# Designed miniproteins, single chains, continued (2): the designs that were tried, part 68

Each design is a single chain, and the fold is of that chain. pLDDT is the mean over its residues in the fold that is shown.

## One batch from the design tools (miniprotein)

Design m6352
Fold by ESMFold2-Fast:
Structure m6352 (fold): chain A 65 residues (1-65)
Amino acid sequence: MSGDEEARLAAAYGRAGDAEAAARYAKLQSMNGASPEEGERAGTAAATAGSEEGARYGQLASKNG
């Protein structure tokens, strides 16, 4: 699975309110090199679901891209 796919999953779980799954995929996308734009979307969705950790991984993807 690519980082961009993991970022999209994090965003989808975040919108569904699954903060734990959103954080998990936000972490994976930061390790697998999601684009900064997809990483930011993932982080925002995880933060909206209540995951500060997921938001942090979204920022890390943006910083690495």
Scores: mean pLDDT 72

Design m6353
Fold by ESMFold2-Fast:
Structure m6353 (fold): chain A 98 residues (1-98)
Amino acid sequence: DRAALLATIDSVLEPRLAALDPRDQAKLRATAVAQRAILEVPEEDREALAAELELYLGEKFGMEVAEEALALTEELSEVAREQLRRAKEEVDRILAEL
């Protein structure tokens, strides 16, 4: 159940945020945004969206990303592209609060 997974992500995230410095809080929140976006798209779109989000988070937080992720970006559906855009906007909002 997607709703149960989203609720679990939020319930795990909230207690851990209080123990982290602001940069680590932003990184964890951004990762949760990405995971929620992936769960909101059809299963066939999830790998391509996950690859795009991995590249974006890698750029913003200096995380390592697989080169193979680039090959998946051209396969995004319109639904996946909309979720990617919204996730990027939310991540940028989290970073702006730092």
Scores: mean pLDDT 70

Design m6354
Fold by ESMFold2-Fast:
Structure m6354 (fold): chain A 100 residues (1-100)
Amino acid sequence: MSLEEILSIFLEAIENGFEFTTEDGTVVNSFYAYVSLELVKRKKTSLSEEELKELIREILKRRGVEASDEQISALIEKLIELGLLVRDEKGYISLQLPVP
């Protein structure tokens, strides 16, 4: 599967009716809510790249996509390029909210 196909599947998953049940049974209806819940659970304000890779892997897996670490890293870089994610000076990643 190409990076473009993985990106398309991921964007569709987060933009069109996102619904995700966490391991503790909490239902979240947006990618932002899912990441925010994980930040609260971990008592953090931002995710490491490895923590974000875990969350992205789980979303893709639920869509029937098994992506390699290299493909997920490339996807994260593409999401930063598209302005959906922001990396800070320490390498931690946060979500960019759409400005209405």
Scores: mean pLDDT 71

Design m6355
Fold by ESMFold2-Fast:
Structure m6355 (fold): chain A 115 residues (1-115)
Amino acid sequence: MEVAEAAGETLRAAVEYARRHGDFEKASLIAEAVGAVQRAVDEGKVTPEQREAIVEYLKEAARAMREGRLDEAFANVSLAADIAGVKEVSEKLRKYMSPEAQARYDARLAALRAQ
């Protein structure tokens, strides 16, 4: 799957979530983060292997959002943003996670960065 296709899927899931739950602020944060990731990819700032990982994280974010699991959606978009090198975006999304979700995200991010 192309990053643009995965990004489009995540954005559609965010719009649908906002429409069903009225949570426009969190949907807007996801859209902003996905846009930043796509921009980094378009600017040639990621390797093919990083691009593949970004696609998988964006797909998981879309699935989590369709299932109403916002903490998991935020975590997966944040991991995609960290891989894309837009750490300011991943740090911003982390602040909107629950403390338990932040702990799980921090563990996943540490494992990713230890590669």
Scores: mean pLDDT 83

Design m6356
Fold by ESMFold2-Fast:
Structure m6356 (fold): chain A 93 residues (1-93)
Amino acid sequence: MEVEELRERAERALELTREILRLRIRGEEDPELEAEARELVEELAAAQAANPDDEEIRRVARELLERALAHAAELNEALERGDRERALALLEA
């Protein structure tokens, strides 16, 4: 898998995760979206495992992880405050 394809799949996984979280905040679930997100994450993990010595793939994976962790921290703070409106706004960005 090329680095650009890896990045595109990772962005898709993040978009699906945001949609799943939006639904859960509203008290809804979509098992099909959750299955699609899990499949994409597994494909990304397999691609990274197949190319462990590729510095560019490792750099892209690290950048995506750092971005995901920062977003999760902001979302957790909003949820801890009970600020559902802020949590939904963060998921839309």
Scores: mean pLDDT 69

Design m6357
Fold by ESMFold2-Fast:
Structure m6357 (fold): chain A 61 residues (1-61)
Amino acid sequence: SSESATFDSSSEMSDLAFPFRLARRHGRVRVTFADGSEEVLSLDAFLARLPTMPPVTVSAP
């Protein structure tokens, strides 16, 4: 319930295990940006944005 992890454009496929677990459990992930804005994304939407993503915190939605 309180687990989170930081991701950016340098994240490898092995680093994605945590977002995959959250998406499997909840269907979505919460992404918090450096400016304090938040988005709730599907796994597909998260993966589509990952190559251009600034450092973000990923947590349960």
Scores: mean pLDDT 74

Design m6358
Fold by ESMFold2-Fast:
Structure m6358 (fold): chain A 83 residues (1-83)
Amino acid sequence: AEERRRKADELVEKAMRYLNEGKPEEAIKYAKEALSLDPTNRAAQAVLKAAEYELKGDKVKSANYFTAAALILVGDRIEEELA
């Protein structure tokens, strides 16, 4: 049952790409889709917050949440590859 988690992580990566391209509305769409598959996905929660702050013009909070999402995804992948 890792399929939902894997798909959610792929959607988080897609959301992060859109946010990096300056498309926060698309990032919100994919982050919400990730949360619909895995509501406990911390990276999805963080990227959603980053995109919401980007829409509000809060660049500092957006950057902080984007960094948190990236670190969570990297940490999760390191744990998956080491386990």
Scores: mean pLDDT 81

Design m6359
Fold by ESMFold2-Fast:
Structure m6359 (fold): chain A 90 residues (1-90)
Amino acid sequence: MVENLVKEGEEYEKRGDYVNAALAYYGAGMGALLQSKVDEAKELFRKSAELGKKVPDNPLALRIAAKALELIGDTEEAKKLEEQADKLSL
């Protein structure tokens, strides 16, 4: 359920585990899309991107943030985060 993934995301965020928090909110956003709750999905993807950007040295976190931003139409920021992740991955 979307609510369970949001609770997991909140728990990871409280621990400072922003990578897993971003993943949980990304999953919650996908779940909301499957329920045709587009506005809820957009807010969940924004939260996922916000959390992923808190770990700028982690290419996985940046790629999660970029995918979330793509899904809400922020294509320019998504591209910048993908380029940043690529530089970290070499």
Scores: mean pLDDT 86

Design m6360
Fold by ESMFold2-Fast:
Structure m6360 (fold): chain A 76 residues (1-76)
Amino acid sequence: APPSDEERALRALIEAFAKDPDAVLTVEEIAELAGVPRGPVSRTLRTLERAGFLERVPGKGYRLTPAGREAARAWA
């Protein structure tokens, strides 16, 4: 089966943070990168924020936490 919208969003996030671990990414930017609607992106970001891998930057978007950087290294 093709990947879900949430899986596409997660893959786009992993790729973007692999290129720039210090990036601050908006829901809209990730939706464009993944080619999916904002709903699946928002759910993916909320899940990762709840898990402690992302933190919200007020007015800017989401960035990796130290735990997120550790997880990203383990995924590579």
Scores: mean pLDDT 82

Design m6361
Fold by ESMFold2-Fast:
Structure m6361 (fold): chain A 78 residues (1-78)
Amino acid sequence: MLSEEEAKELGEKARQAALAVPGVTDVRVLVNPEKGTIGVAVTVSDAAQVPGVEQAVRDALNAILPESVKVAVTATAA
């Protein structure tokens, strides 16, 4: 279970990492402290790039977030 402070810090780090991925136009981050889960939904400018951007976001998040945190990534075209 994440503390409220951990949830805020990890949520902001996840948002920044997702926005840094090329092709991402918008980011929504939802943190569930009780489950230790972070959901990240990104909007992608090019529908053909959706699978690649989803993977890039997932890789970026896994690089910065603790192994104890479960990450869910969803990518949709604008």
Scores: mean pLDDT 79

Design m6362
Fold by ESMFold2-Fast:
Structure m6362 (fold): chain A 66 residues (1-66)
Amino acid sequence: MGDAERGKKLFEERLAATYGTTEEGPGPNLAGWSREQLLAWLRASPLTADLTDQELEDIVEYLLTQ
């Protein structure tokens, strides 16, 4: 199970410069994506390829709470 607070911090550090602010979350092309789609996208991303499965789940949990 992911941690949305931890995911927010990881998103701010790794993804916010590319995909916008933490308050706004990812761009419109990620709106309505499922947990499974977001996790697969993060696993394929060079910005998050070095993160553990738990850290990827944390980012997904954060994105789903936006």
Scores: mean pLDDT 69

Design m6363
Fold by ESMFold2-Fast:
Structure m6363 (fold): chain A 87 residues (1-87)
Amino acid sequence: MITRELIEEAIELLEGGLSNRQVAKYLGVSEATVSRIRRIMLEEAKKHGISEEQLRTPVGLLRALGFTETAEKVEEIRERVIEKALS
């Protein structure tokens, strides 16, 4: 079963620079599932004008550096990825 928590962990591991295969092995899911999550992440990031590097930056760090608008967009992207990956 794919859960919200599993998708959140997949996002964190992918943002950490792990390959689709490494994430799939760690979480016990198919590479196809991880590939779908990564594709959704990149599509949503592109729609919001957020770079892959910004997606990998912790929201708390973005807020501490004064990038509040970027932090809010990153949080919105993560929530949309979870929603789309669960459907």
Scores: mean pLDDT 78

Design m6364
Fold by ESMFold2-Fast:
Structure m6364 (fold): chain A 99 residues (1-99)
Amino acid sequence: MSAEERRAEALAAAEAARRAAEEAAEALAAGDFHRATLLTVAMQLLGVAGATLAPDDAEVWRAIAEALRRVAEAARAAGAPEEDVEMLEKLAERYERLA
């Protein structure tokens, strides 16, 4: 796989992670915690894929951090355990530092 192909796939994965985060936030607001959990797992896996494909791409790291913060904000608003929210926020902070 060329560097250009890896970057394209990484950006696609990061964009998919953002969409999964938005859908997870909507599920949390609707009280569909099962769907929210599955979408949050999908978002994290897509984020790891993007970071693995393009570890030096600031745009990829920033997109993953944005997705994590979006889910954390929605989870807090839905009354999720503070431990789970803090874990997502700390992951977002780490990814922002790598950007």
Scores: mean pLDDT 83

Design m6365
Fold by ESMFold2-Fast:
Structure m6365 (fold): chain A 63 residues (1-63)
Amino acid sequence: MKIIANILRSISKGKYLTREQVIKAGELVGIPRSKVEEAIKRETNKKYFTISEAVKILEKLLK
């Protein structure tokens, strides 16, 4: 389903997403804030994410 990618695109309004925007997108698809924060910390210390990077993080948490 394209739902996660569409949510991320609606939130980003640009080329990159902040950590907070990725967390918010996760909450909108039913993932607890704490789990999204842990996944981000394990994958990267980046301040900004591409839509593709954010989709991969959130999809791993939904499996």
Scores: mean pLDDT 74

Design m6366
Fold by ESMFold2-Fast:
Structure m6366 (fold): chain A 65 residues (1-65)
Amino acid sequence: AAIENFKNEIAELEKEHGVKFEKEYLNGRLEALKLAKYSEDYKKAVINQLKKEPKPGDGSVNDLV
């Protein structure tokens, strides 16, 4: 569905482009997490990590979600 497609696209873009973090990317991740029904603690941890670690090597989709 939309979540799975979005998650896949992010993972590919993240890995394909390398180091590239943008507000649009962060916002997209938040939407995916919200729809996936992750714990509030986990979502906040992901947001905090993305703001501090703007790199795909550490902030991969699997690690974020």
Scores: mean pLDDT 53

Design m6367
Fold by ESMFold2-Fast:
Structure m6367 (fold): chain A 86 residues (1-86)
Amino acid sequence: SVAEETVRALIEALRQLAEELEEKGEEDPAYAKAAEYLRQAVEAAERGDLEAAAEYTVKAADALSEVDVNLSVALRLHAAALRFAG
């Protein structure tokens, strides 16, 4: 279904972003912390717990709120999409 395809795309986007933020985390610990939360979000989503995945995604957004406002906002929108798709 379109909903299942959307959820898979959202999870894959979080996995790819976690890898990118781990690289940025070498220079700024806020990105390392966000990457850690996104890894937990992916693990929760893989267990079928989309609410927990959304909560971890919001924690990642909070970690970035002072250093990367645009990405923080994007992650909050992504978390909302995970909640409404699940």
Scores: mean pLDDT 88

Design m6368
Fold by ESMFold2-Fast:
Structure m6368 (fold): chain A 62 residues (1-62)
Amino acid sequence: MLSEKEIVAAIARKELEELGMSEEEIEAVVNVLLTKQLSAAELADEIAEEAPEAARILREHA
């Protein structure tokens, strides 16, 4: 079973890929998101520019 963070990370990967970011940059951003001790609201605010759909889902579940 995937955790909330893992689901959000998968959505973020898709959105960042659509923005044309490299695979290395996408994985770096996703790894930072997964390792930071942030609340759902804080995480959503941090990723809102790069992954707006993932940010919306995080805010909805916060």
Scores: mean pLDDT 69

Design m6369
Fold by ESMFold2-Fast:
Structure m6369 (fold): chain A 73 residues (1-73)
Amino acid sequence: LELAQRYAKEIRDLLERGQTEKARELAHQVASLPEVLSVEFRPLSDDQVEVTVTTKDGSASAVVDVSRLPVVE
């Protein structure tokens, strides 16, 4: 469970900083770990994304508010 919570937080922090590509790469690396069953991104609304990391011992979710990210032309 602690592992799932840790990685969900790290991915959330990258998304909060607008580093979507780095967040996706980290999610891919985490999903390749033997203890990890899945990493999922779920849009909850236009402004919120949920990141769920599922391990053999449990799952952890973190919600990111992306409404304040600057839109580049």
Scores: mean pLDDT 74

Design m6370
Fold by ESMFold2-Fast:
Structure m6370 (fold): chain A 87 residues (1-87)
Amino acid sequence: MEEINAETLKELAETGKEIKLKPYKVTDFSGTITIKDVPEALKGKTLKFKVKVNGKEREIEVTVSDDGTITLRLPPGSEIISVKLVE
């Protein structure tokens, strides 16, 4: 599993602009993706992830934990397309 780069998340915090992620296909059979080392500026903020699940595009809102962790529950074969700051 390749984590989202801290610089990418910092750019999201500074600009508020939607950031397209490098192609990431979920291969974790547990259905759980954990992103660590989220910048302090995003702690407690809500992020909107654009994901493709079973060929269908969906938006998932997730609040960044105070410990700087984001947990996404996505089936294997899902794709993460982009991330945007909501708050």
Scores: mean pLDDT 69

Design m6371
Fold by ESMFold2-Fast:
Order: sequence, then C-alpha cells, then structure tokens
Structure m6371 (fold): chain A 62 residues (1-62)
Amino acid sequence: SPRQAAFARLRAEGVPLELIMAAAEETIGKTLTQEQLDAIYRAVLEAESVEEARKRIREVLG
C-alpha cells in the first residue's frame, strides 16, 4: 500500500523505529489522501522527537 511504501522509505532513510511506529499508530484505520501521506512522510522524516512527530501528524489529520 502507499502507506507501507512511505514507512519503508522512512526506515531506509534511517528514521528511528519509534518515530515510524508513532506515525503508524496515529494513522491506524484512517484513509489518507496522497497529500496527507506526503505531509506525514515529511513530518516524520524531519521530526526530532516522537512528541513533535505526533503533533505534526495530528495537524495533517485535523
């Protein structure tokens, strides 16, 4: 799925597993647009903490 591909890319970029897991948890059961998925990918890639990643993801999801 596009979501699984995005998470695989984050892992390949060396993003810590705890940040990837936070993104998975915040998006579980949700249908994401490509724009939302791209924004979440950037948010997780650039996040310096799990708290920052969750905050940015929640902003994308509304």
Scores: mean pLDDT 83

Design m6372
Fold by ESMFold2-Fast:
Structure m6372 (fold): chain A 96 residues (1-96)
Amino acid sequence: DREAALEAALDAFRQKIKEVLPEEEYQKVMEILDRYREKLGVERFAVFVGALTSLDPENSWFYLVGISEEEYELLMKAVKKIGPEAFAPLAAVFAD
């Protein structure tokens, strides 16, 4: 079940984020990710997560459903700080 696999990957990702980010930034990033996971569902959320690691910062937020510029900038800063490899468990869910 892709949803169960995504949930397991998200747990691993949450642990990695918590190790790297200060509590304030961790809470903000996780709130945004959890909100979009619930709103978009598994398959669209996968596209959203993939976009975070490969988007052009000038225009990419126009392709994200309902994300603000401020939320997008915060997520991109988090991705840069954590490294794109931290999203590997999430990417693996959609590679198979």
Scores: mean pLDDT 66

Design m6373
Fold by ESMFold2-Fast:
Structure m6373 (fold): chain A 58 residues (1-58)
Amino acid sequence: SKREKTINEAIDILEEIGEDFEAKILRGYYNDEETRFVLAMMKANEVLKNKEKLLAAK
């Protein structure tokens, strides 16, 4: 449940920023929760860091 919440939040972030294809791939990994969790966290961290850099540059 806890991992599923984190994964779903990461998928929502990917969809919000227009990374629809990446979000679909993460959804396809439902049978492998551990791999899906790791990939979701890595992608979310990358997106967040890039967004913060853009906000700091204005």
Scores: mean pLDDT 65

Design m6374
Fold by ESMFold2-Fast:
Structure m6374 (fold): chain A 68 residues (1-68)
Amino acid sequence: SMDDLKKKIDEVQKEIGKVTGEIFELAGRLDATTDPAERARLEGEIMELLDRQTELSDERAKLEAEVK
């Protein structure tokens, strides 16, 4: 049903929000960090979260296409 799809879209949007918040937090830590090893670790974590954000955005787009 449309209500079930809307709930799934809301759940995916909440996950996107969470991932975006985590990226923002890690980017702030990266800006404050001068240690090369720690910077590399943070950059790696940010890249992993960006991949996850892309996956979630694709999932949202597929669900939104089913509503229309």
Scores: mean pLDDT 87

Design m6375
Fold by ESMFold2-Fast:
Structure m6375 (fold): chain A 62 residues (1-62)
Amino acid sequence: SMADLYAITKEAKEKIDKVTEEVRKYAKENGLSFEEYLKLEQEKMKPILDEHRAKVAAALAA
Protein backbone atom coordinates (compact mmCIF):
# COMPACT_ATOMS: atom_id res chain seq x y z
CA SER A 1 0.00 0.00 0.00
CA MET A 2 1.01 3.67 -0.29
CA ALA A 3 1.01 3.89 3.52
CA ASP A 4 3.53 1.00 3.67
CA LEU A 5 5.76 2.66 1.03
CA TYR A 6 5.59 5.96 2.94
CA ALA A 7 6.56 4.24 6.22
CA ILE A 8 9.42 2.27 4.57
CA THR A 9 10.79 5.39 2.85
CA LYS A 10 10.47 7.52 6.02
CA GLU A 11 12.37 4.86 8.03
CA ALA A 12 15.14 4.73 5.40
CA LYS A 13 15.41 8.55 5.30
CA GLU A 14 15.70 8.74 9.11
CA LYS A 15 18.45 6.06 9.08
CA ILE A 16 20.29 7.83 6.22
CA ASP A 17 20.11 11.23 7.98
CA LYS A 18 21.40 9.70 11.26
CA VAL A 19 24.28 7.83 9.57
CA THR A 20 25.22 10.92 7.52
CA GLU A 21 25.44 13.07 10.67
CA GLU A 22 27.41 10.40 12.60
CA VAL A 23 29.88 9.89 9.71
CA ARG A 24 30.36 13.66 9.26
CA LYS A 25 31.01 14.07 13.00
CA TYR A 26 33.44 11.13 13.05
CA ALA A 27 35.29 12.44 9.96
CA LYS A 28 35.63 15.94 11.47
CA GLU A 29 36.74 14.66 14.92
CA ASN A 30 39.31 12.24 13.40
CA GLY A 31 40.61 14.50 10.61
CA LEU A 32 39.62 12.23 7.72
CA SER A 33 40.42 13.28 4.16
CA PHE A 34 37.45 13.91 1.86
CA GLU A 35 38.20 10.61 0.08
CA GLU A 36 38.25 8.67 3.39
CA TYR A 37 35.00 10.40 4.41
CA LEU A 38 33.28 9.38 1.13
CA LYS A 39 34.48 5.77 1.47
CA LEU A 40 33.21 5.54 5.07
CA GLU A 41 29.84 7.09 4.12
CA GLN A 42 29.45 4.62 1.21
CA GLU A 43 30.32 1.64 3.46
CA LYS A 44 27.83 2.75 6.16
CA MET A 45 25.13 3.70 3.63
CA LYS A 46 25.20 0.49 1.53
CA PRO A 47 23.37 -1.82 4.01
CA ILE A 48 20.66 0.85 4.58
CA LEU A 49 20.09 1.28 0.83
CA ASP A 50 20.12 -2.52 0.25
CA GLU A 51 17.54 -3.03 3.04
CA HIS A 52 15.36 -0.20 1.68
CA ARG A 53 15.39 -1.70 -1.85
CA ALA A 54 14.45 -5.13 -0.47
CA LYS A 55 11.59 -3.71 1.64
CA VAL A 56 10.24 -1.64 -1.29
CA ALA A 57 10.36 -4.71 -3.57
CA ALA A 58 8.49 -6.80 -0.96
CA ALA A 59 5.84 -4.08 -0.47
CA LEU A 60 5.28 -3.77 -4.24
CA ALA A 61 4.99 -7.59 -4.59
CA ALA A 62 2.29 -7.73 -1.88
Scores: mean pLDDT 85

Design m6376
Fold by ESMFold2-Fast:
Structure m6376 (fold): chain A 54 residues (1-54)
Amino acid sequence: SYIERMRRAIELYEAGETSVAAISRRTGLPEGVVRGIMTQVETEGVDAARARFA
C-alpha cells in the first residue's frame, strides 16, 4: 500500500539512506514524495512524520 511505501521510505532515511533517487527506486514512490517525507523527518522528527500518515 501507499502508507507501507511511505513508512519504508522513512525507515530507509532513518537507517542512513539520504539519496532521494535510491529511496524512490526502492519504495516505488515518486522523488517529489520522497523529498517531502525527508523534509518532514528533518523538521518534525520521525514520529511526527509517521503520525501524519497514520
Scores: mean pLDDT 77

Design m6377
Fold by ESMFold2-Fast:
Structure m6377 (fold): chain A 80 residues (1-80)
Amino acid sequence: MLPAVEQILEALRPFLEAGDLEGAKEALRALVGDSETLLLQLARSLDDPALVAEVEALIAAGRHDEAAELIAEALVKRYS
């Protein structure tokens, strides 16, 4: 995993462990911003090809906030 992705996951850990979906979404948007590379690397870290494809489609449409929210939802679901 890339160091930047590991750092983001570490920063999100309190929200993920608490099942705080809204906190996770807000924190992820703040940490990732419009970085397509970080959004894709985070999605790929979940080993879910369907999620990766959906994130790629959202990024291509300029819907970066929705891509970040989708990743945050997947992370909370996995770690809560």
Scores: mean pLDDT 80

Design m6378
Fold by ESMFold2-Fast:
Structure m6378 (fold): chain A 92 residues (1-92)
Amino acid sequence: MKITITENGTYDVKEGDEVIVDDNLTVTLRVHGDVKLIVGENSKVTVVGEVDATVRSILGENSLGPPSVTKIKKGYAYTSDEYGNLIVTKVE
């Protein structure tokens, strides 16, 4: 299903969802399967693994590179800092 997120918050997403995050948002996604993610400009997305899944992320229409593919493990949270470093935290 295609999901457009326009407000800060925590959202559940499932297998086959295409998730579009608008600009200037801070969003947490609880992932229940493989999803596609389109991240808006200046948005911060944290992905939390409710199951083992693959997230394919695209940085909006301005992305000149291939989609980033991240393997998400159940029980872990994945985010990026302001320098593009991947931060992985175990969820209790």
Scores: mean pLDDT 75

Design m6379
Fold by ESMFold2-Fast:
Structure m6379 (fold): chain A 74 residues (1-74)
Amino acid sequence: SEKEFYKAMGEALRADVEAGRHPDDVEVLQRAAEAYRKSAELAEKVGNKETAEGFRQRADDYEARARQVAAELA
């Protein structure tokens, strides 16, 4: 539903701010990726394909950064 989408978008924006504060924290980066991925899925379900693509790209970017940080910690 649109309400679920807007709630998920709010969580993604909040997670984005936390990732900016903790750019080398794998768990924070993973939470940001998950929040944007959830928002992309909900955007697609409500027919907002352009927003879904943007959120999917942000999720992919956070996933890639989390993998890079995790590899550097190994």
Scores: mean pLDDT 85

Design m6380
Fold by ESMFold2-Fast:
Structure m6380 (fold): chain A 74 residues (1-74)
Amino acid sequence: SKQDLVDLGVSAARVAGRALGLSEADIEALSKAVADKVAALKDPTEDSVMRVVNEELGKAARARGLAPPVPLDA
């Protein structure tokens, strides 16, 4: 079902986000972004779900590496 594909994306995002060393808050934001994007897809497949996960992971990784330093409370 579409919900099973959303759950797949969220699970993959959590595992990959943890492996990347993201904070709990960043993992929640990543999971929400993946869930929202997968839910918006027309005729999602496992391949399209993993594409969304990889795209959002890439954005999170770039933000950590390329973003200016910010305070923890910013």
Scores: mean pLDDT 75

Design m6381
Fold by ESMFold2-Fast:
Structure m6381 (fold): chain A 70 residues (1-70)
Amino acid sequence: SEALISQAKELLEQMKNAATPEEAKKLKNEVDVVVGVLNIKGAVNKDTDLLNEADKLEKEANDIYYEKTS
């Protein structure tokens, strides 16, 4: 799960540096896939810390996406 969290964080940094809304949308879709896997793992393992981290990553991705597309 640490590798997936690191991957999501790298994608968030790429979103922050996205030059176009289209690039931001593509990266947001990739973050959503990774966060989805983290949510499934957290739910199956009853890992509240992992679910909280996934929620935080999704919120950050949404905030960046709306900023880039507004």
Scores: mean pLDDT 86

Design m6382
Fold by ESMFold2-Fast:
Structure m6382 (fold): chain A 79 residues (1-79)
Amino acid sequence: MQRLEDELLRGAQKLLKELHGLDVDAPSLDELADFLRSKGLDEEADIVRLARRRLAERPSQELVDAFLRSLEVVLRESL
């Protein structure tokens, strides 16, 4: 589980840096979601929180990939 959470966390941080110029060092998905809310990115924060809950229930690579795609779409629309 931690391995997939770390992959999602790193992928989300990369998207934030590349699309929004936000260089964030968050040690967990919960802290990343809190950071996103502090920046007014409420929809992105909700996606990250949902991803954490779903990965805790049934961890899968397909979920990580799907959530990263969803986050990228929302981040691009927020530009």
Scores: mean pLDDT 81

Design m6383
Fold by ESMFold2-Fast:
Structure m6383 (fold): chain A 87 residues (1-87)
Amino acid sequence: SPLDELKELAGRLEEAVRANDLAGLAEVLRQLSRFAAELGLPDEAATLEALARRIEAGEVTTSGQLLDVLITAGRRIAAMREALLAR
């Protein structure tokens, strides 16, 4: 189900964070962006893609910047979950 796919992607995001794996974090954010686009959520897709690009570009260099990425990603994942539950 789409909810199970979102749960799997969120789990991989948590694993990348625990591993301090920025490349893995960017990859999961890109996958979440594609999933958001498939759900018809263009704002969520654009935000998640922009976060992945910032990490890939080496723009996330401080713990504060990483925290901002994670807070933003978490909010977008919550919005995607709410959209799925409203169907």
Scores: mean pLDDT 88

Design m6384
Fold by ESMFold2-Fast:
Structure m6384 (fold): chain A 70 residues (1-70)
Amino acid sequence: MDELKRELIRAVSTKDREKIDRVLEEMRKQGTPQEQVDLMRREIDLGWEFNAKHQQEAAQKEQERLSLLQ
């Protein structure tokens, strides 16, 4: 019965900040302590901040790899 955890993983993977907020809010309503929700939110934010900067290089490489298929 961890549908929320499933949705959280999916939202993080697709970089859906709105969906992440929604899932975390649902977890809080179901009894997850606010402290834990805040912790998860901060971890996601920190991860995105670093990932976004490094993802630029990965995106360029991925575009070039797709061009090889041409």
Scores: mean pLDDT 70

Design m6385
Fold by ESMFold2-Fast:
Structure m6385 (fold): chain A 74 residues (1-74)
Amino acid sequence: SSDLEEIKKKIEQAVEDAKAGKLSEGEAVELIGKAVGMDPVSVAQLGQSAEDHGIPAETVAKVLLTRLEAKAAA
């Protein structure tokens, strides 16, 4: 579906921007969370948790993308 394709592109862009140093890990994770349809409070909490613990946006992207694909296949 067009929505799934758009979400994947947004996730890939956020990960690339974080790797390029254009975004912090927290900022990239917030964009990824927003792309998968998380509410604003959950997005902010996820982004802050990633920043506080130094979790790479790529790691969060892999987890959320796997969940998104599993939900689409179910």
Scores: mean pLDDT 80

Design m6386
Fold by ESMFold2-Fast:
Structure m6386 (fold): chain A 80 residues (1-80)
Amino acid sequence: MLYKVVKEKTLELAKWIASIKDERERLVAAIVGGVLLEGPASLGELAEAVARELGISLGTARRLVSRVLEEFVERGLVER
């Protein structure tokens, strides 16, 4: 399953990421958003990117990415 940014929501996505209060969640959202702006990506690809950039385990990255993606989809910023 590939996730992709809703084209009309690109600026709203950037503004939403900047508004995230938790620093770790904001960093994860920024990495996820950045990858998705380059093109559609799977949960696995996004988790690998976050794990690499933050120096955390793949398991931890997958959990954080799943939560961020769920919120992005619920807000209509990203689609499956």
Scores: mean pLDDT 86

Design m6387
Fold by ESMFold2-Fast:
Structure m6387 (fold): chain A 83 residues (1-83)
Amino acid sequence: SSLLEQIDQLETEGRRLLELARQETDPYARAVILRGAAETYEELSRLLDELSKTDPSYRSRAEEARERSRRLREEAERLAREA
């Protein structure tokens, strides 16, 4: 249950950061927020990977979270270069 609570918290935080990034007009500040979101989804991916060892249904969600983290890092790097 504590692991599931951590996953729920990371999902909530990830969505909060993505919404904050959407509202941010400064490219540098947006890049910083997107890096934070990427780290949040990377951590989410790790916890989901752990759950997938006992419940295979979490494997796809873990892979999706890792891919989202990768794309968010790439977007943050692009924005930082234009700042």
Scores: mean pLDDT 89

